# Designs tried in a protein design run: designed miniproteins, single chains, continued (4). Part 27

Each design is a single chain, and the fold is of that chain. pLDDT is the mean over its residues in the fold that is shown.

## One batch from the design tools (miniprotein)

Design m12965
Fold by ESMFold2-Fast:
Structure m12965 (fold): chain A 73 residues (1-73)
Amino acid sequence: MSKEEKLEKLLEKFREVMEKAGLSEEEIERLLQRLRENPTGEEVDRIAVEVYLRGASVEDIEELAKVAKELGL
């Protein structure tokens, strides 16, 4: 799997979790764009915290962390 394919897979998973947490499309696109511009583990953690504070479940956040680690982030 290419680095681009790995990033897209992570972004798709983030979108799913953000939609479940009730974020608006504008907020989702803004956060996903931040990750596209800075695809680091630190930025993944920052965005995951923001999504958690908006109402995402612990289980969904743990799944995001697993996917990010599998992708080398």
Scores: mean pLDDT 82

Design m12966
Fold by ESMFold2-Fast:
Structure m12966 (fold): chain A 66 residues (1-66)
Amino acid sequence: MVLSSDTALKVQDLSQKAVSAAKNGDKDGMKKYLDEMRKTLLEGGQSEDFAEKTVKTVENAAKKAA
């Protein structure tokens, strides 16, 4: 289960944006970036289970950072 370079780079960028939004108290921005990340993973051919697990992991990290 290896992410393509394009998918991995987009997910990494969106993860950083979600965490930054959470740190700034921007819950709407965090949600937007998490939704984009899920979409990016699914479009990149990842399973729904993997996409949801990845998004929840980043969401939990962002919530702990906020």
Scores: mean pLDDT 79

Design m12967
Fold by ESMFold2-Fast:
Order: sequence, then C-alpha cells, then structure tokens
Structure m12967 (fold): chain A 86 residues (1-86)
Amino acid sequence: SKLEEELKKIEEELKKLKKEYIENPSEELKKKIEEEIKKLEKELKEYEELIEKENAPRGAGLELLRKKLELFKKYKEEAEKELKEK
C-alpha cells in the first residue's frame, strides 16, 4: 500500500516533468526527469523484491501488484525513450 502510493507519486511527478519538457525543453528539466526515473527504478526494484519474497500462492492481489509493476516499467521505458529522442 505505502510502496504503491509512493510509486503513484513518482509516476505523477514524472508525467508532469515529461509534459513540461515536451513544451519547453531544457537541461534542467532533463536532469529532473532523469532523477525521477532513478527514483522509479529504485522503487520498482523494491516492489519486485517484495513480490518475489511473497513467493506463495496469493489471490487476485498478487496479480494486481504484478500488473502495476508492469505498468510502472512501461512508464519508465517511455520516459527514457523521450529523453533519448528529445
């Protein structure tokens, strides 16, 4: 729950920074986006480790966590591509 909320906050901040960068690209905004990507990467690693440690049959809750992890991975990759192309 707490980790999920932290990931949502990082995702929201990353989306805001990405939008700003598209509208008015700057070195400062690029650095901020890279910093948020690093935070997201760290949180994803912790989230993934928690899923692995819960290595028992869990119901729909585990499936939901795995789906959220994949969604956050997608956002990270998308943000990294934007930085490389812009």
Scores: mean pLDDT 67

Design m12968
Fold by ESMFold2-Fast:
Structure m12968 (fold): chain A 74 residues (1-74)
Amino acid sequence: SAAQQLLEDAERTKELLSKASEEAARLAEEALRAAREAAALLEAAPDDPAAQAEARAHLGRALEAAKEAVEVAK
């Protein structure tokens, strides 16, 4: 599922970047938080179009935070 994949990607990103810098770790934590929120929305209302749209917005924010964490770690 999209929610499961996002959570796995966010956790993986946090784990890889945990030693890179405090800023990278913070951004990875924000990505995980957004991914958890998205997953909760998708689990609570899988057939609700409004909830799905909100979940997609959270997924987008989580992905951007994860990308930012990768850049900070370089």
Scores: mean pLDDT 76

Design m12969
Fold by ESMFold2-Fast:
Structure m12969 (fold): chain A 75 residues (1-75)
Amino acid sequence: APAPRVRVEGLSPALTPQLAENLLKGLRIAVRFETGRLDLSDDEVNRLIAERYVGRVFRFSRPDGTEYAGRVVEV
């Protein structure tokens, strides 16, 4: 089977599709650091994200009070 494709689904108006893509790129970097595996391909990282984060909702706020909410989904 091909490696899973994952994306971040915006749940708040502030989380634009463009920002969601950038957050997914950041999540791939974070997963590599968390696992100690900086050598992981994007396909291998997408598999780990699919196993660990699909269906999870995240929220964060910036110092300006803007709230962001998203969900990791498999496509």
Scores: mean pLDDT 80

Design m12970
Fold by ESMFold2-Fast:
Structure m12970 (fold): chain A 55 residues (1-55)
Amino acid sequence: SMKEKVEQLIEEALKNNIPISELYERLKKLGFTDEEIDEALQRYVEKIKEEMKKK
């Protein structure tokens, strides 16, 4: 699904040290909506925060 694709692209880009701002720009240019991108980013951020809270 598009939602799953957005999340995958976000995770892979960030694992390769692509800034979130650049990734956001690219995804918008690819035709994803702000809402789709924001939701996928929120999911990824929550995963990272869950790990970070132990540090």
Scores: mean pLDDT 74

Design m12971
Fold by ESMFold2-Fast:
Structure m12971 (fold): chain A 59 residues (1-59)
Amino acid sequence: QAAVEAARRAAILEYGKKAMDALGNGLKSGDLETMSKKIREIGDEARAAVAAHQAALAA
């Protein structure tokens, strides 16, 4: 329930932090812009999907 959801959110945040670290490596190769744009788009998509899923559960 609340604890399970909190743990899942924590895992998502942890994953995001690791993704940021990988993005740093992209900066060194000069492909930062492409990677940043892709991650941003995926992040927005994920947020929308989570919101839709929660709304469906609330119904």
Scores: mean pLDDT 66

Design m12972
Fold by ESMFold2-Fast:
Structure m12972 (fold): chain A 62 residues (1-62)
Amino acid sequence: VSENYKKFVEELEKKLKEGKITPQEAGDIARKILDEVQRAIRKYGPKNDLEKLKKELEKIYK
């Protein structure tokens, strides 16, 4: 679960760095993934990988 989201975050960061998406668009995408990760944490309990991913997404959203 977390591995697939990590790949999406890496692609998002790459597109943002290349100027293919705006910081606003990156933030909107990161927000949607963050909501999904938070749902997984509530359902399956806090895991180190999910908590790290949440922090990475919050930095992009911010």
Scores: mean pLDDT 72

Design m12973
Fold by ESMFold2-Fast:
Structure m12973 (fold): chain A 83 residues (1-83)
Amino acid sequence: KAEELIAKAEAYEKIGTEEDLRKAADAYYEAGRIYEKQGNLDLAVESYRKAAELYKKVGDIEKALEAEIEAALLRMKQTIDSM
């Protein structure tokens, strides 16, 4: 249920505490994984990008970098697959 995770993440973002932003980032990252497994690469990239931005806001640079790498790899795969 990637869409349910996105809705949950959006709710946490709206609250905006450091703890809630971290929960939002975790939810976006998990949604990205689900979309990736489903082959919905555009939504996966968007979700990983959102996770990375929120991890940066809370100072979790390692998780932010992880999410950015996942998004970049999926974008590269889309470019290759499109020829």
Scores: mean pLDDT 83

Design m12974
Fold by ESMFold2-Fast:
Structure m12974 (fold): chain A 60 residues (1-60)
Amino acid sequence: SAEAEAAFNEGLRLYEQGKYQEAAAKFQEALDIDPNSAVAAEARKKLAEAQRLIGIEPEP
């Protein structure tokens, strides 16, 4: 799961920069690579947080 950890770490970097859409994509990538990795639980939390932050856009 080194690949999943790399995707998760890139997601954290993007999240810290306020790039929540890109961060969400990286957290999802980490989960797609290995849903049972050491970072999976935190990736799920960060994915939900990033999705919530981008979800403030008005819906029709």
Scores: mean pLDDT 80

Design m12975
Fold by ESMFold2-Fast:
Structure m12975 (fold): chain A 81 residues (1-81)
Amino acid sequence: AALAAAIANADALAAQGQSADAYLTLGNAYLINKQYDDAIAAYQKAIALNPANTSAYKNLALAYSLKGDAAKAAAANAKAK
C-alpha cells in the first residue's frame, strides 16, 4: 500500500511545510514506481526549495538517465558536487 499513501503524505507535508525533504521523498516514491516524469518534477521542487541539496541533483540525474536523457543527466550530475 505504501506507494499511494507515501505520495499523499509526502505531498501534504510538502504543501504545508514546503519541505525539500518531503519533495525528495515524493520523488523517490515516483522513481521506484518508474514514473520518471513525476520523479523529475518532485526533485526539481526539492532543488527550488534547497539549491544546495546534492542528493536531489543526484536523484534528478538518475531519473533523467533512466528516462534516456543522457545530456540532462550529465548536467544534473555536474551540479551534484
Scores: mean pLDDT 77

Design m12976
Fold by ESMFold2-Fast:
Structure m12976 (fold): chain A 60 residues (1-60)
Amino acid sequence: MEELRAALGSRDPEVLLAALEAALAAGDTQMVDEAATRLSTLPLSPEQRARLEALVARSR
């Protein structure tokens, strides 16, 4: 969890996407929301956007 918290401070979309996937696997809905919010403020490629949308849909 400490590594995941550090990843949330990153500005790298790949790091944040990995953190979101890890939070989903752990069932940590608060961390999922934090990672998704961070990703929504970053410029994403179409591929990164599709990954984010799929992960967010999976959390619902």
Scores: mean pLDDT 74

Design m12977
Fold by ESMFold2-Fast:
Structure m12977 (fold): chain A 56 residues (1-56)
Amino acid sequence: MNPFSTSPEDIEKAVEKARELIEKGNISEAYEIITELMRAGYQEEADKLYEEVKKK
């Protein structure tokens, strides 16, 4: 999405942070990142993280 100023590196860091939060059991904070990814149009990444929450 060209109008977004978010770089692929920023998205990767957000995904990594959410995974760290899931591993630590900080599910509420992980959901905040997932929601922001969904709002930014990165639904596939958000769905992957949501499945990881469900499996944890």
Scores: mean pLDDT 75

Design m12978
Fold by ESMFold2-Fast:
Structure m12978 (fold): chain A 77 residues (1-77)
Amino acid sequence: MEEEIARLTAERLRERAPTLPPRVAEALLRLAEALEALDAEALEAAAARAAAELSPEELELLTRTMAEAGREAYEEV
């Protein structure tokens, strides 16, 4: 279940990335890659990089998109 939710979340992030501003899309794709790899260290690194590089508005959009993707993945499983 955990691996399945992570994989489905990553799929949702990849679907959404093309519709978002380039910097947010890049951050989402890095997070999706870490989720697909089930790599907690990579996930932490991707999140920390997003927090450092993105504006507050971009971070809010990233956080909202992550929450929506996770919810959709949970509903599918």
Scores: mean pLDDT 81

Design m12979
Fold by ESMFold2-Fast:
Structure m12979 (fold): chain A 95 residues (1-95)
Amino acid sequence: EKEEAARAAVWAARQGDIETAKKYLEKAPDSADAWLALGRAYFKQGKYEEAIEYYKKAADLGNPGAYRNLAEVYRKLGKTEEAEKWEKKADEIAK
């Protein structure tokens, strides 16, 4: 089931198993939580450009909380202006 695939993708990503998480994500590509979890897995492995790509997908699919994750990745890359842009977006949502 699609919801089961989304949960499996999140679980695999939390274990750092990116390949398994990606296979489950293919079965549930509309799961913002699965995209976010894969972004976090890439971030933990120091793969910041991939983390940005997956966080942007999560935000596009309705998880605006991903904006704070985007800000953190850009700070890790030393891109302070980009990080501040995403922090502002997150603050506008949070009020």
Scores: mean pLDDT 83

Design m12980
Fold by ESMFold2-Fast:
Structure m12980 (fold): chain A 61 residues (1-61)
Amino acid sequence: IEEIEKALKAGDLEKAIELAVELARKGASDKLISEILSLLLKHGELETAVEVLRRIKEVRA
């Protein structure tokens, strides 16, 4: 979470997506995924939140 927030503050959206997807790949809980999506939405990054959700579905399939 902290690394994702740091990436968002730096404007590094690609790194934020990559970190979120890696947490999901490592078996992050639905609660943690929800917290990540909420953090992205709080920063106004709707398109980034959609991309994260799409990639998480791919790594969980």
Scores: mean pLDDT 77

Design m12981
Fold by ESMFold2-Fast:
Structure m12981 (fold): chain A 87 residues (1-87)
Amino acid sequence: MAEELRRQAEEARRRAEEAYEEAQRALEEGNYEEAIELLRRAVEHYDRALELYEEAGAPPEVIREVVLRLTAAKIALVGAEVDLELA
C-alpha cells in the first residue's frame, strides 16, 4: 500500500503544482477571480498530497517541502483575495 499511497501523493502534488502555475499566470494578467479559483484548487490538492504522504510514511524532508508549498499557495490565495477586494 505504501507504493500506491506514494503514487497518489505524487499525483495530487502534480495537480497542485499545475494549478499554482496557472494561478500565477492569471495573477500576471490581472485575472484575480480566475487566480482565486486556481489557488483554491492548488491548496486542496496540496492538502490531499500532504495527507497521502503522511499515510505513506514519507521522510520529514518531503513533508516539510509539501507544507512549505501549501503555505505559499495559502499566502498567494489571501493576496489574490485582497487584490480582488481592492479592485
Scores: mean pLDDT 87

Design m12982
Fold by ESMFold2-Fast:
Structure m12982 (fold): chain A 116 residues (1-116)
Amino acid sequence: SEAEELLARIDELLEELGRLLEELKKASDEEVPGILRRMFALVQEILALMQRLRDLLPEEYQPEAAKIIADFSQAFHDFALASLTASKEEIIKLAEEFLEKLKEAAERMRALVEEA
């Protein structure tokens, strides 16, 4: 189904984010902004895919999907804002915490698709 294809694409993007996080841990200070830009682009793509998944769900599941997307969007905003003033070590910790929240959001979206 289209929903299964979107979930598979989200999983691929999550895997790529995991690879970028490992690159971030090994990066020089000069490389950090470039890696963060790549991570942010992937997060925006995941957000768009989650919004598309919401639109495919029956109306009864759409409010929960919207809540998952809103919570993820807030976590992304918080991470992006904090990254402007954080040290490299703090950015890595924030990125790890953000990626775990994103994985939880993706699993919650998958559960809604499987119930629908």
Scores: mean pLDDT 89

Design m12983
Fold by ESMFold2-Fast:
Structure m12983 (fold): chain A 90 residues (1-90)
Amino acid sequence: SPSVEREVDLLARVVDTQIDYIKALLEQLERSKNPEVKAQLQKLLDIAKKQLELTLRRAKELLEQATDPSVKARLEAIIERIKKAIEELE
């Protein structure tokens, strides 16, 4: 379905943006020496993780709706990428 393919393209862009944001926060956390700044960055990482978990739920919903094997494979790759990013935050 063209609608599902477009939704998968949008999902991939959202995932890229979320993962890049998390990486930027982790780099700031490593560079910071201020405990208050570190605490604020940890709060932002917790929020980002929750948003990534919501994106994972959406990816799984799209996988249930997908009938095309190529779209399913792409969604499975996106799901694994999200899971790995969440695991790296633990």
Scores: mean pLDDT 88

Design m12984
Fold by ESMFold2-Fast:
Structure m12984 (fold): chain A 92 residues (1-92)
Amino acid sequence: MLSAGEALAAAGAAAAQALRQAEDAGASPEQLAALRRALARVVADVAARAEAGKPPSLEEVVDAVAAAARAAGVEPDLEALRAAARAGVAAA
């Protein structure tokens, strides 16, 4: 399982990647605004779970970010999200 710092780093990196994917896919300003709000909630949930001593796994972080993207009407590239999350963990 990830440490609290690693889980937060994974969430931040995956969220940034999801925003880049949406922008590259030509998402509307409304879709980007909805995605930013959904991703902020994902990061807040990861932070709360880490504070409780129960940080999410890397796959739970990737799944939550992917769900946020789909809810905003953007189909995520799961391999790129997973790669970004792993890079975030490695940098933490």
Scores: mean pLDDT 86

Design m12985
Fold by ESMFold2-Fast:
Structure m12985 (fold): chain A 97 residues (1-97)
Amino acid sequence: MKVAIVTAPGSRRGLDEAVKAFREAGHEVEVVEIAPGESLLDVLKRLAEKGYDLVILADSSAAGTVEELRKAIEEAPIPVLDFDGIAREAGLEHLGA
């Protein structure tokens, strides 16, 4: 599938392992940085229009607030996963399986 990993500006370094894992699984992966003052919901709508199948949020700070994050996920026309939450709950063992 075509996956977008959405992050705050300058946060790409922490995503190299995630990008590698998804590409090794046969997915197309692109890292998208949210500009200061951009709405997460607007970014999600734009990615859906470009034909992305899934969005992964690298960290919740990309949305600004928890309320904005929840609203963006609820209103987004594309599935959204919190990568930080997944990585924390799954631990290292699920990333290597």
Scores: mean pLDDT 67

Design m12986
Fold by ESMFold2-Fast:
Structure m12986 (fold): chain A 60 residues (1-60)
Amino acid sequence: GPKLAVALKDYKAKHHWELSVKKGDVLEILDEVGDRYWVVQSLSTGERGLVPAKYLKIVS
C-alpha cells in the first residue's frame, strides 16, 4: 500500500517545487530524495512537491 505521512506542523512553500502543508495533513511519500526533503503528494488536493522531512511523521 502507499507509504503515508502526517504533517506535524504547518509548512509554507518557499519555492515552486515545494508543497505547502497544514498540521494534520495526510501525504503520500513518493520519494525520499535525501535526509532533508521528501517528495510527497497531498491526499486532499492531489498536489505534489518537496516538504522538509522534519515536518513529517511516517504513519506506516
Scores: mean pLDDT 84

Design m12987
Fold by ESMFold2-Fast:
Structure m12987 (fold): chain A 84 residues (1-84)
Amino acid sequence: LRDEYRKLVTRIIALKLRIIGLEFELELLKKKLEELKKDESAPEEKIKELEEKIKKIEEEKKELEEELKKLEEKLEELEKKLGL
């Protein structure tokens, strides 16, 4: 039971770090998209590619956030069983 708690905590930390990484990448990509939209000479193809990349990362982030929520709920159940 205690070992399962430690494994779960480790997995939660790993997911949180990955989500933070995706947030940083999204911020950088959104800044690049804003700059490209200000440049009248920017090809529409580059704008579309960047928008699609942003969408894919946002989808991945949402999936990881849902997984994190499930793991956090499981952690709360284990904490109750451990008397924490």
Scores: mean pLDDT 83

Design m12988
Fold by ESMFold2-Fast:
Structure m12988 (fold): chain A 80 residues (1-80)
Amino acid sequence: SHMEEGRKLLKKADEYIDKAVQALKDGDYKKAQEYAKKARDLALEAMRVDPSLILEAIGLALRAIGVEIDAGLKSGEPPK
């Protein structure tokens, strides 16, 4: 079902945000940016699969962007 598929993508996005935050804490800013970008991409795919998830997907995407910006500022490399 589209709802089940979208929810699974959001769960994966949240898991990648957790990995990104952990990488950020570990000083691995490159990994933090990569995990955060993956989380953002998964959240955007979730709303493509199930448009009813748009608010939750945008929320996760914004959280991911926040980690990308933080890691970028600390590494000197801006988010892509």
Scores: mean pLDDT 85

Design m12989
Fold by ESMFold2-Fast:
Structure m12989 (fold): chain A 84 residues (1-84)
Amino acid sequence: ADDEETIRLVENLRQVAEEALKTGDDILRGVAEIGAAVLIVTSRNQGREDVAAAGDEFLAAISDPNATVEQVRAAADRLIEAVR
């Protein structure tokens, strides 16, 4: 149940991050960054270092103004696979 909820959250954050990247909307980028950061901290506190590491890569992708949509998607996909 929690893993499915986490996967849904990552998919939603990916969509927000992709929209932020396409539009240059700093508020949407901030929402995606905060969501990813909360997920990283929660995963690390639960001892899920693989999920936290994939989350760090996802956060780095969404925080990089030079990142491509493909890089954000790839990082989100890796995070989803780490959660599964």
Scores: mean pLDDT 84

Design m12990
Fold by ESMFold2-Fast:
Structure m12990 (fold): chain A 93 residues (1-93)
Amino acid sequence: SLEAAREAIKLLDEAIRAIEAGDLERARELLKKAKELLKKVKDPDIRKLLERAIELLEEAIRVHESDPLEAQILVGVAALELGIASLLLKKLE
């Protein structure tokens, strides 16, 4: 579903902002909601990009306190993958 992909991207953008604000509990809740939406994403290329973004953000949360620079890099890569997913989604419309 294109709508499920749009909502997942929106939740992951919100998760990035939560991580940057240090609200890791909210970030985890947003990632959980995004994972449920992923089950409804039918396009394999978009789904793969969103799965990778979720994995990167989960790792960013894990290393947030111990390695803030690694967490920042992981968030940056996740944001790039979300940007590509958004562009692919727009092409399918």
Scores: mean pLDDT 89

Design m12991
Fold by ESMFold2-Fast:
Structure m12991 (fold): chain A 65 residues (1-65)
Amino acid sequence: PSREELEREVLEALGHMYVALAKLLESKNEPKEVVAEEYRKAAELYREAGNEEKAREAEEKAKEL
């Protein structure tokens, strides 16, 4: 794999981690603003990775809180 391809994979993995963290915080009844912040971080990482679909899903989750 190219360095560019590897960088995209790392960014996607980080995005997945932030979504998982957001879901965990939500299950622990953390403030909605804290949960939304983690979803927004995931959305930015997915955009940088070129995964616009996952970025949009994460951003929508943040807005629905």
Scores: mean pLDDT 84

Design m12992
Fold by ESMFold2-Fast:
Structure m12992 (fold): chain A 55 residues (1-55)
Amino acid sequence: SEERREEVERVAREVGETLRRIGDGIEAGIRRARELRAAGASEEEIRAAIREGAA
């Protein structure tokens, strides 16, 4: 049925959007880690900031 197909397509779109957001978040995290290193932050400080951000 067309309605069933539309429902499956909507769910697939939502899953795709969620995966894209996760990917964007990882990329932003990597960029932030690079910026912290460039600013002279220690590896311990970078790890602490990542743990804080994950909470």
Scores: mean pLDDT 76

Design m12993
Fold by ESMFold2-Fast:
Structure m12993 (fold): chain A 60 residues (1-60)
Amino acid sequence: SSKDIIFQWVVEQLRLVGDFVDRVLELKKKDPNDEAGIEKLLAEHKARVAALKAEAEAQL
């Protein structure tokens, strides 16, 4: 059902947020001043969010 698709999308969004946080923390341990690296991770996270949203919308 549409509700199950939306719920699954929300769960996957929370997982993507956790992955993003973990990757930022690992990058900060390696190079705390790598702003370009943080921007790249943010762009990758936004792309994953957009792809997952498009997949959910295609199933509605």
Scores: mean pLDDT 81

Design m12994
Fold by ESMFold2-Fast:
Formats: C-alpha cells, structure tokens, sequence
Structure m12994 (fold): chain A 56 residues (1-56)
C-alpha cells in the first residue's frame, strides 16, 4: 500500500507522529503527485521524480 509506505517514510525520516503523518496525507488527498510536490517544496527532494522514488 503506497499510503502505508508514505506514512512510514514521514514518521521515520521526518520524525512525525502517526497522527501527524496521517493528517498530512489526508490534507494532500493521498495523491502521490501532491506528496512528491510537498517534499520538493520542503527541500526534502530535488525534484518531483526523486520524491516519487522516495515514496515507492
């Protein structure tokens, strides 16, 4: 499940709680594209393509 992988990434790499990670994913509509763009905007990835690889 890509949602579980994204949640785990946010918790392990960014130190978010499970509740914080779920709230962020819900706000982004569980969209891989929006999650990837958010990571680029935060400076956690250099490109949308790189961010997508981190989430897969």
Amino acid sequence: DPVEKAKRFLMEKLGLSEEQAEALLERLGYSMEKMAQWLVDQGLASSVEEAKELLE
Scores: mean pLDDT 78

Design m12995
Fold by ESMFold2-Fast:
Structure m12995 (fold): chain A 90 residues (1-90)
Amino acid sequence: SAQNDALISQFQDTSGSYYDQIVSVGRQNNNPDGTDRAVSQLSDQVNTFLTNNQSMVNSGVPDSQVVDNIQQQSQNFQTTSDRLLDQMRS
């Protein structure tokens, strides 16, 4: 659906912004290992979410449930990203 496509695009924009923040914070704190771990964790979360979302769409799950899942996973991603940023600033 158009709403589903718009939410996925918004999620990709948000995830890109968080990757940039992680890299920037890692550079400021001379923490390349922490940066690599954080990027790896977030990339795994993004890849798992996108794979599951595509599976839901392909299996004919109603658009309303797909939208709810995207919103929940976007919130989970932001929570994980904010936690990682806080840890890297410490």
Scores: mean pLDDT 86

Design m12996
Fold by ESMFold2-Fast:
Structure m12996 (fold): chain A 104 residues (1-104)
Amino acid sequence: SNIDEASEYLSLGVTYYAQKKYEKAIEYYEKAIELLKDEVNLLLGYAYFNLGKAYYELGKYEEAIKYYEKAIKIFKESAPNSPFAQLKIKEAEENKKKAEEKLK
C-alpha cells in the first residue's frame, strides 16, 4: 500500500539522517510525502517534520521553517488530541523558533 511504501521511505530517510547524509534523507522524505500528499495523516506530518530537521542541518533555515509549519498544520488537522501529535507540534514550534533565530 502507499502507506506501507511511505513508511519504508520514511525509515530510509531517518537512517540517512542518523548517518548525517541529510540530502539523501531529504530525497527519501520527499518520496514518502509524494505517496501521502492526497491524505492528511500522522505519517505526512512526521515526514514534513523530518524534512524540516534535515533542511535545518543543511543550514537551509527558510526551508526548515516552511516544512515545520506544514508539519504543525498536518498534526493539528489529523490528530489534534493525540499526545504524540501534540508533542511533535511542540518540537516543531521550538525547532522553527531556532531556525528563525539563525536568520537574524
Scores: mean pLDDT 88

Design m12997
Fold by ESMFold2-Fast:
Structure m12997 (fold): chain A 76 residues (1-76)
Amino acid sequence: SRRFEVEVLAGVVEIAAAVLLTVSEDDPELKKEAEEILERVEELREEEDLERVERELEELKERLMKLIREELEKEK
């Protein structure tokens, strides 16, 4: 079911955002970006165009993974 796939993906994005919040404890800008992503996920949960929602969630996931990687690399 596409709805099930979207719900799983939304959960993955929420977990990734929680990781970003944890690694960005001293970075207010990254915290704000993670919070904005979580807000967007909540908006997408109410959207009926599941194909668009899935695409946007994949883009948010990619963005979060990039931000987490960049934050971890800064600590070297």
Scores: mean pLDDT 80

Design m12998
Fold by ESMFold2-Fast:
Structure m12998 (fold): chain A 58 residues (1-58)
Amino acid sequence: DEKRKKIFEEVLGVSPINLDDHFYDLGGDGNKFLVLQKKLKEELGITVSSYDFIYNSL
């Protein structure tokens, strides 16, 4: 969770964040989503889709 939180803060350029926040509400866009998807896969082994961030918190 702490590593995930730091990746989101880095990609979005905002801190602090809460895991209850929504990616698009924090200024996320298509370019930031692509960077986030790559970092989550490479650093945490997590795969995500854009739909995950429409309906779910971070």
Scores: mean pLDDT 73

Design m12999
Fold by ESMFold2-Fast:
Structure m12999 (fold): chain A 58 residues (1-58)
Amino acid sequence: AEELRRRGRELERTGRHFDRLGEHQKAASYYRKAAELYEQAGDEETAKRLRAIAEELE
């Protein structure tokens, strides 16, 4: 669980980096990957939030 959550945070940070650069499609991809890891870690609320952000960016 902790390892999955750590990796999820890394992907979320990468997504945020691309979002700041205006690379919205890349950001959305990383947010979706982060959401999958948070869901596997049992954090369904964070996963749902990140998927919503990804959809808004596409």
Scores: mean pLDDT 82

Design m13000
Fold by ESMFold2-Fast:
Structure m13000 (fold): chain A 62 residues (1-62)
Amino acid sequence: SMEAALAEALGRIHAAARAANPDATLHGDLETRELTLRGLPEAARAAVEALADAAGLRLRFA
């Protein structure tokens, strides 16, 4: 289902963010398909952006 695929994508993005910075926070808005990430290092952004783009999610860095 689309919900299951979205949940898997969110899990992968969260895991990638935590690997880069364990203090990083992720907020997901499923209505807008938008994710807000805080504390993600610049070096990790490209990989997280690629995961989000593949899942049809928009990323905001705050």
Scores: mean pLDDT 78

Design m13001
Fold by ESMFold2-Fast:
Structure m13001 (fold): chain A 83 residues (1-83)
Amino acid sequence: LSPELEGEVLLGVARIMDAVTELALSKQEKPSKEDLEEAIRLYRRARELIEEAARLMGRTPELEELLKRVEEKLKELEERLKE
């Protein structure tokens, strides 16, 4: 894979992780502390993949939008876990 294609693949994986994590949480009437911790772990991994994608393919509007979304979700989940 070229660096740019590798970056696109990583960004795609991060998008799937975001979608799957949101779906899993949406099915929970009351997410447990364990569910929130797992979601945080998955979103932290997604952030790492997005940052690596940025290094490989540069910062595109699409990538920046996904990164912002993931960071906002992390803040929300960490606040829920703290409370």
Scores: mean pLDDT 84

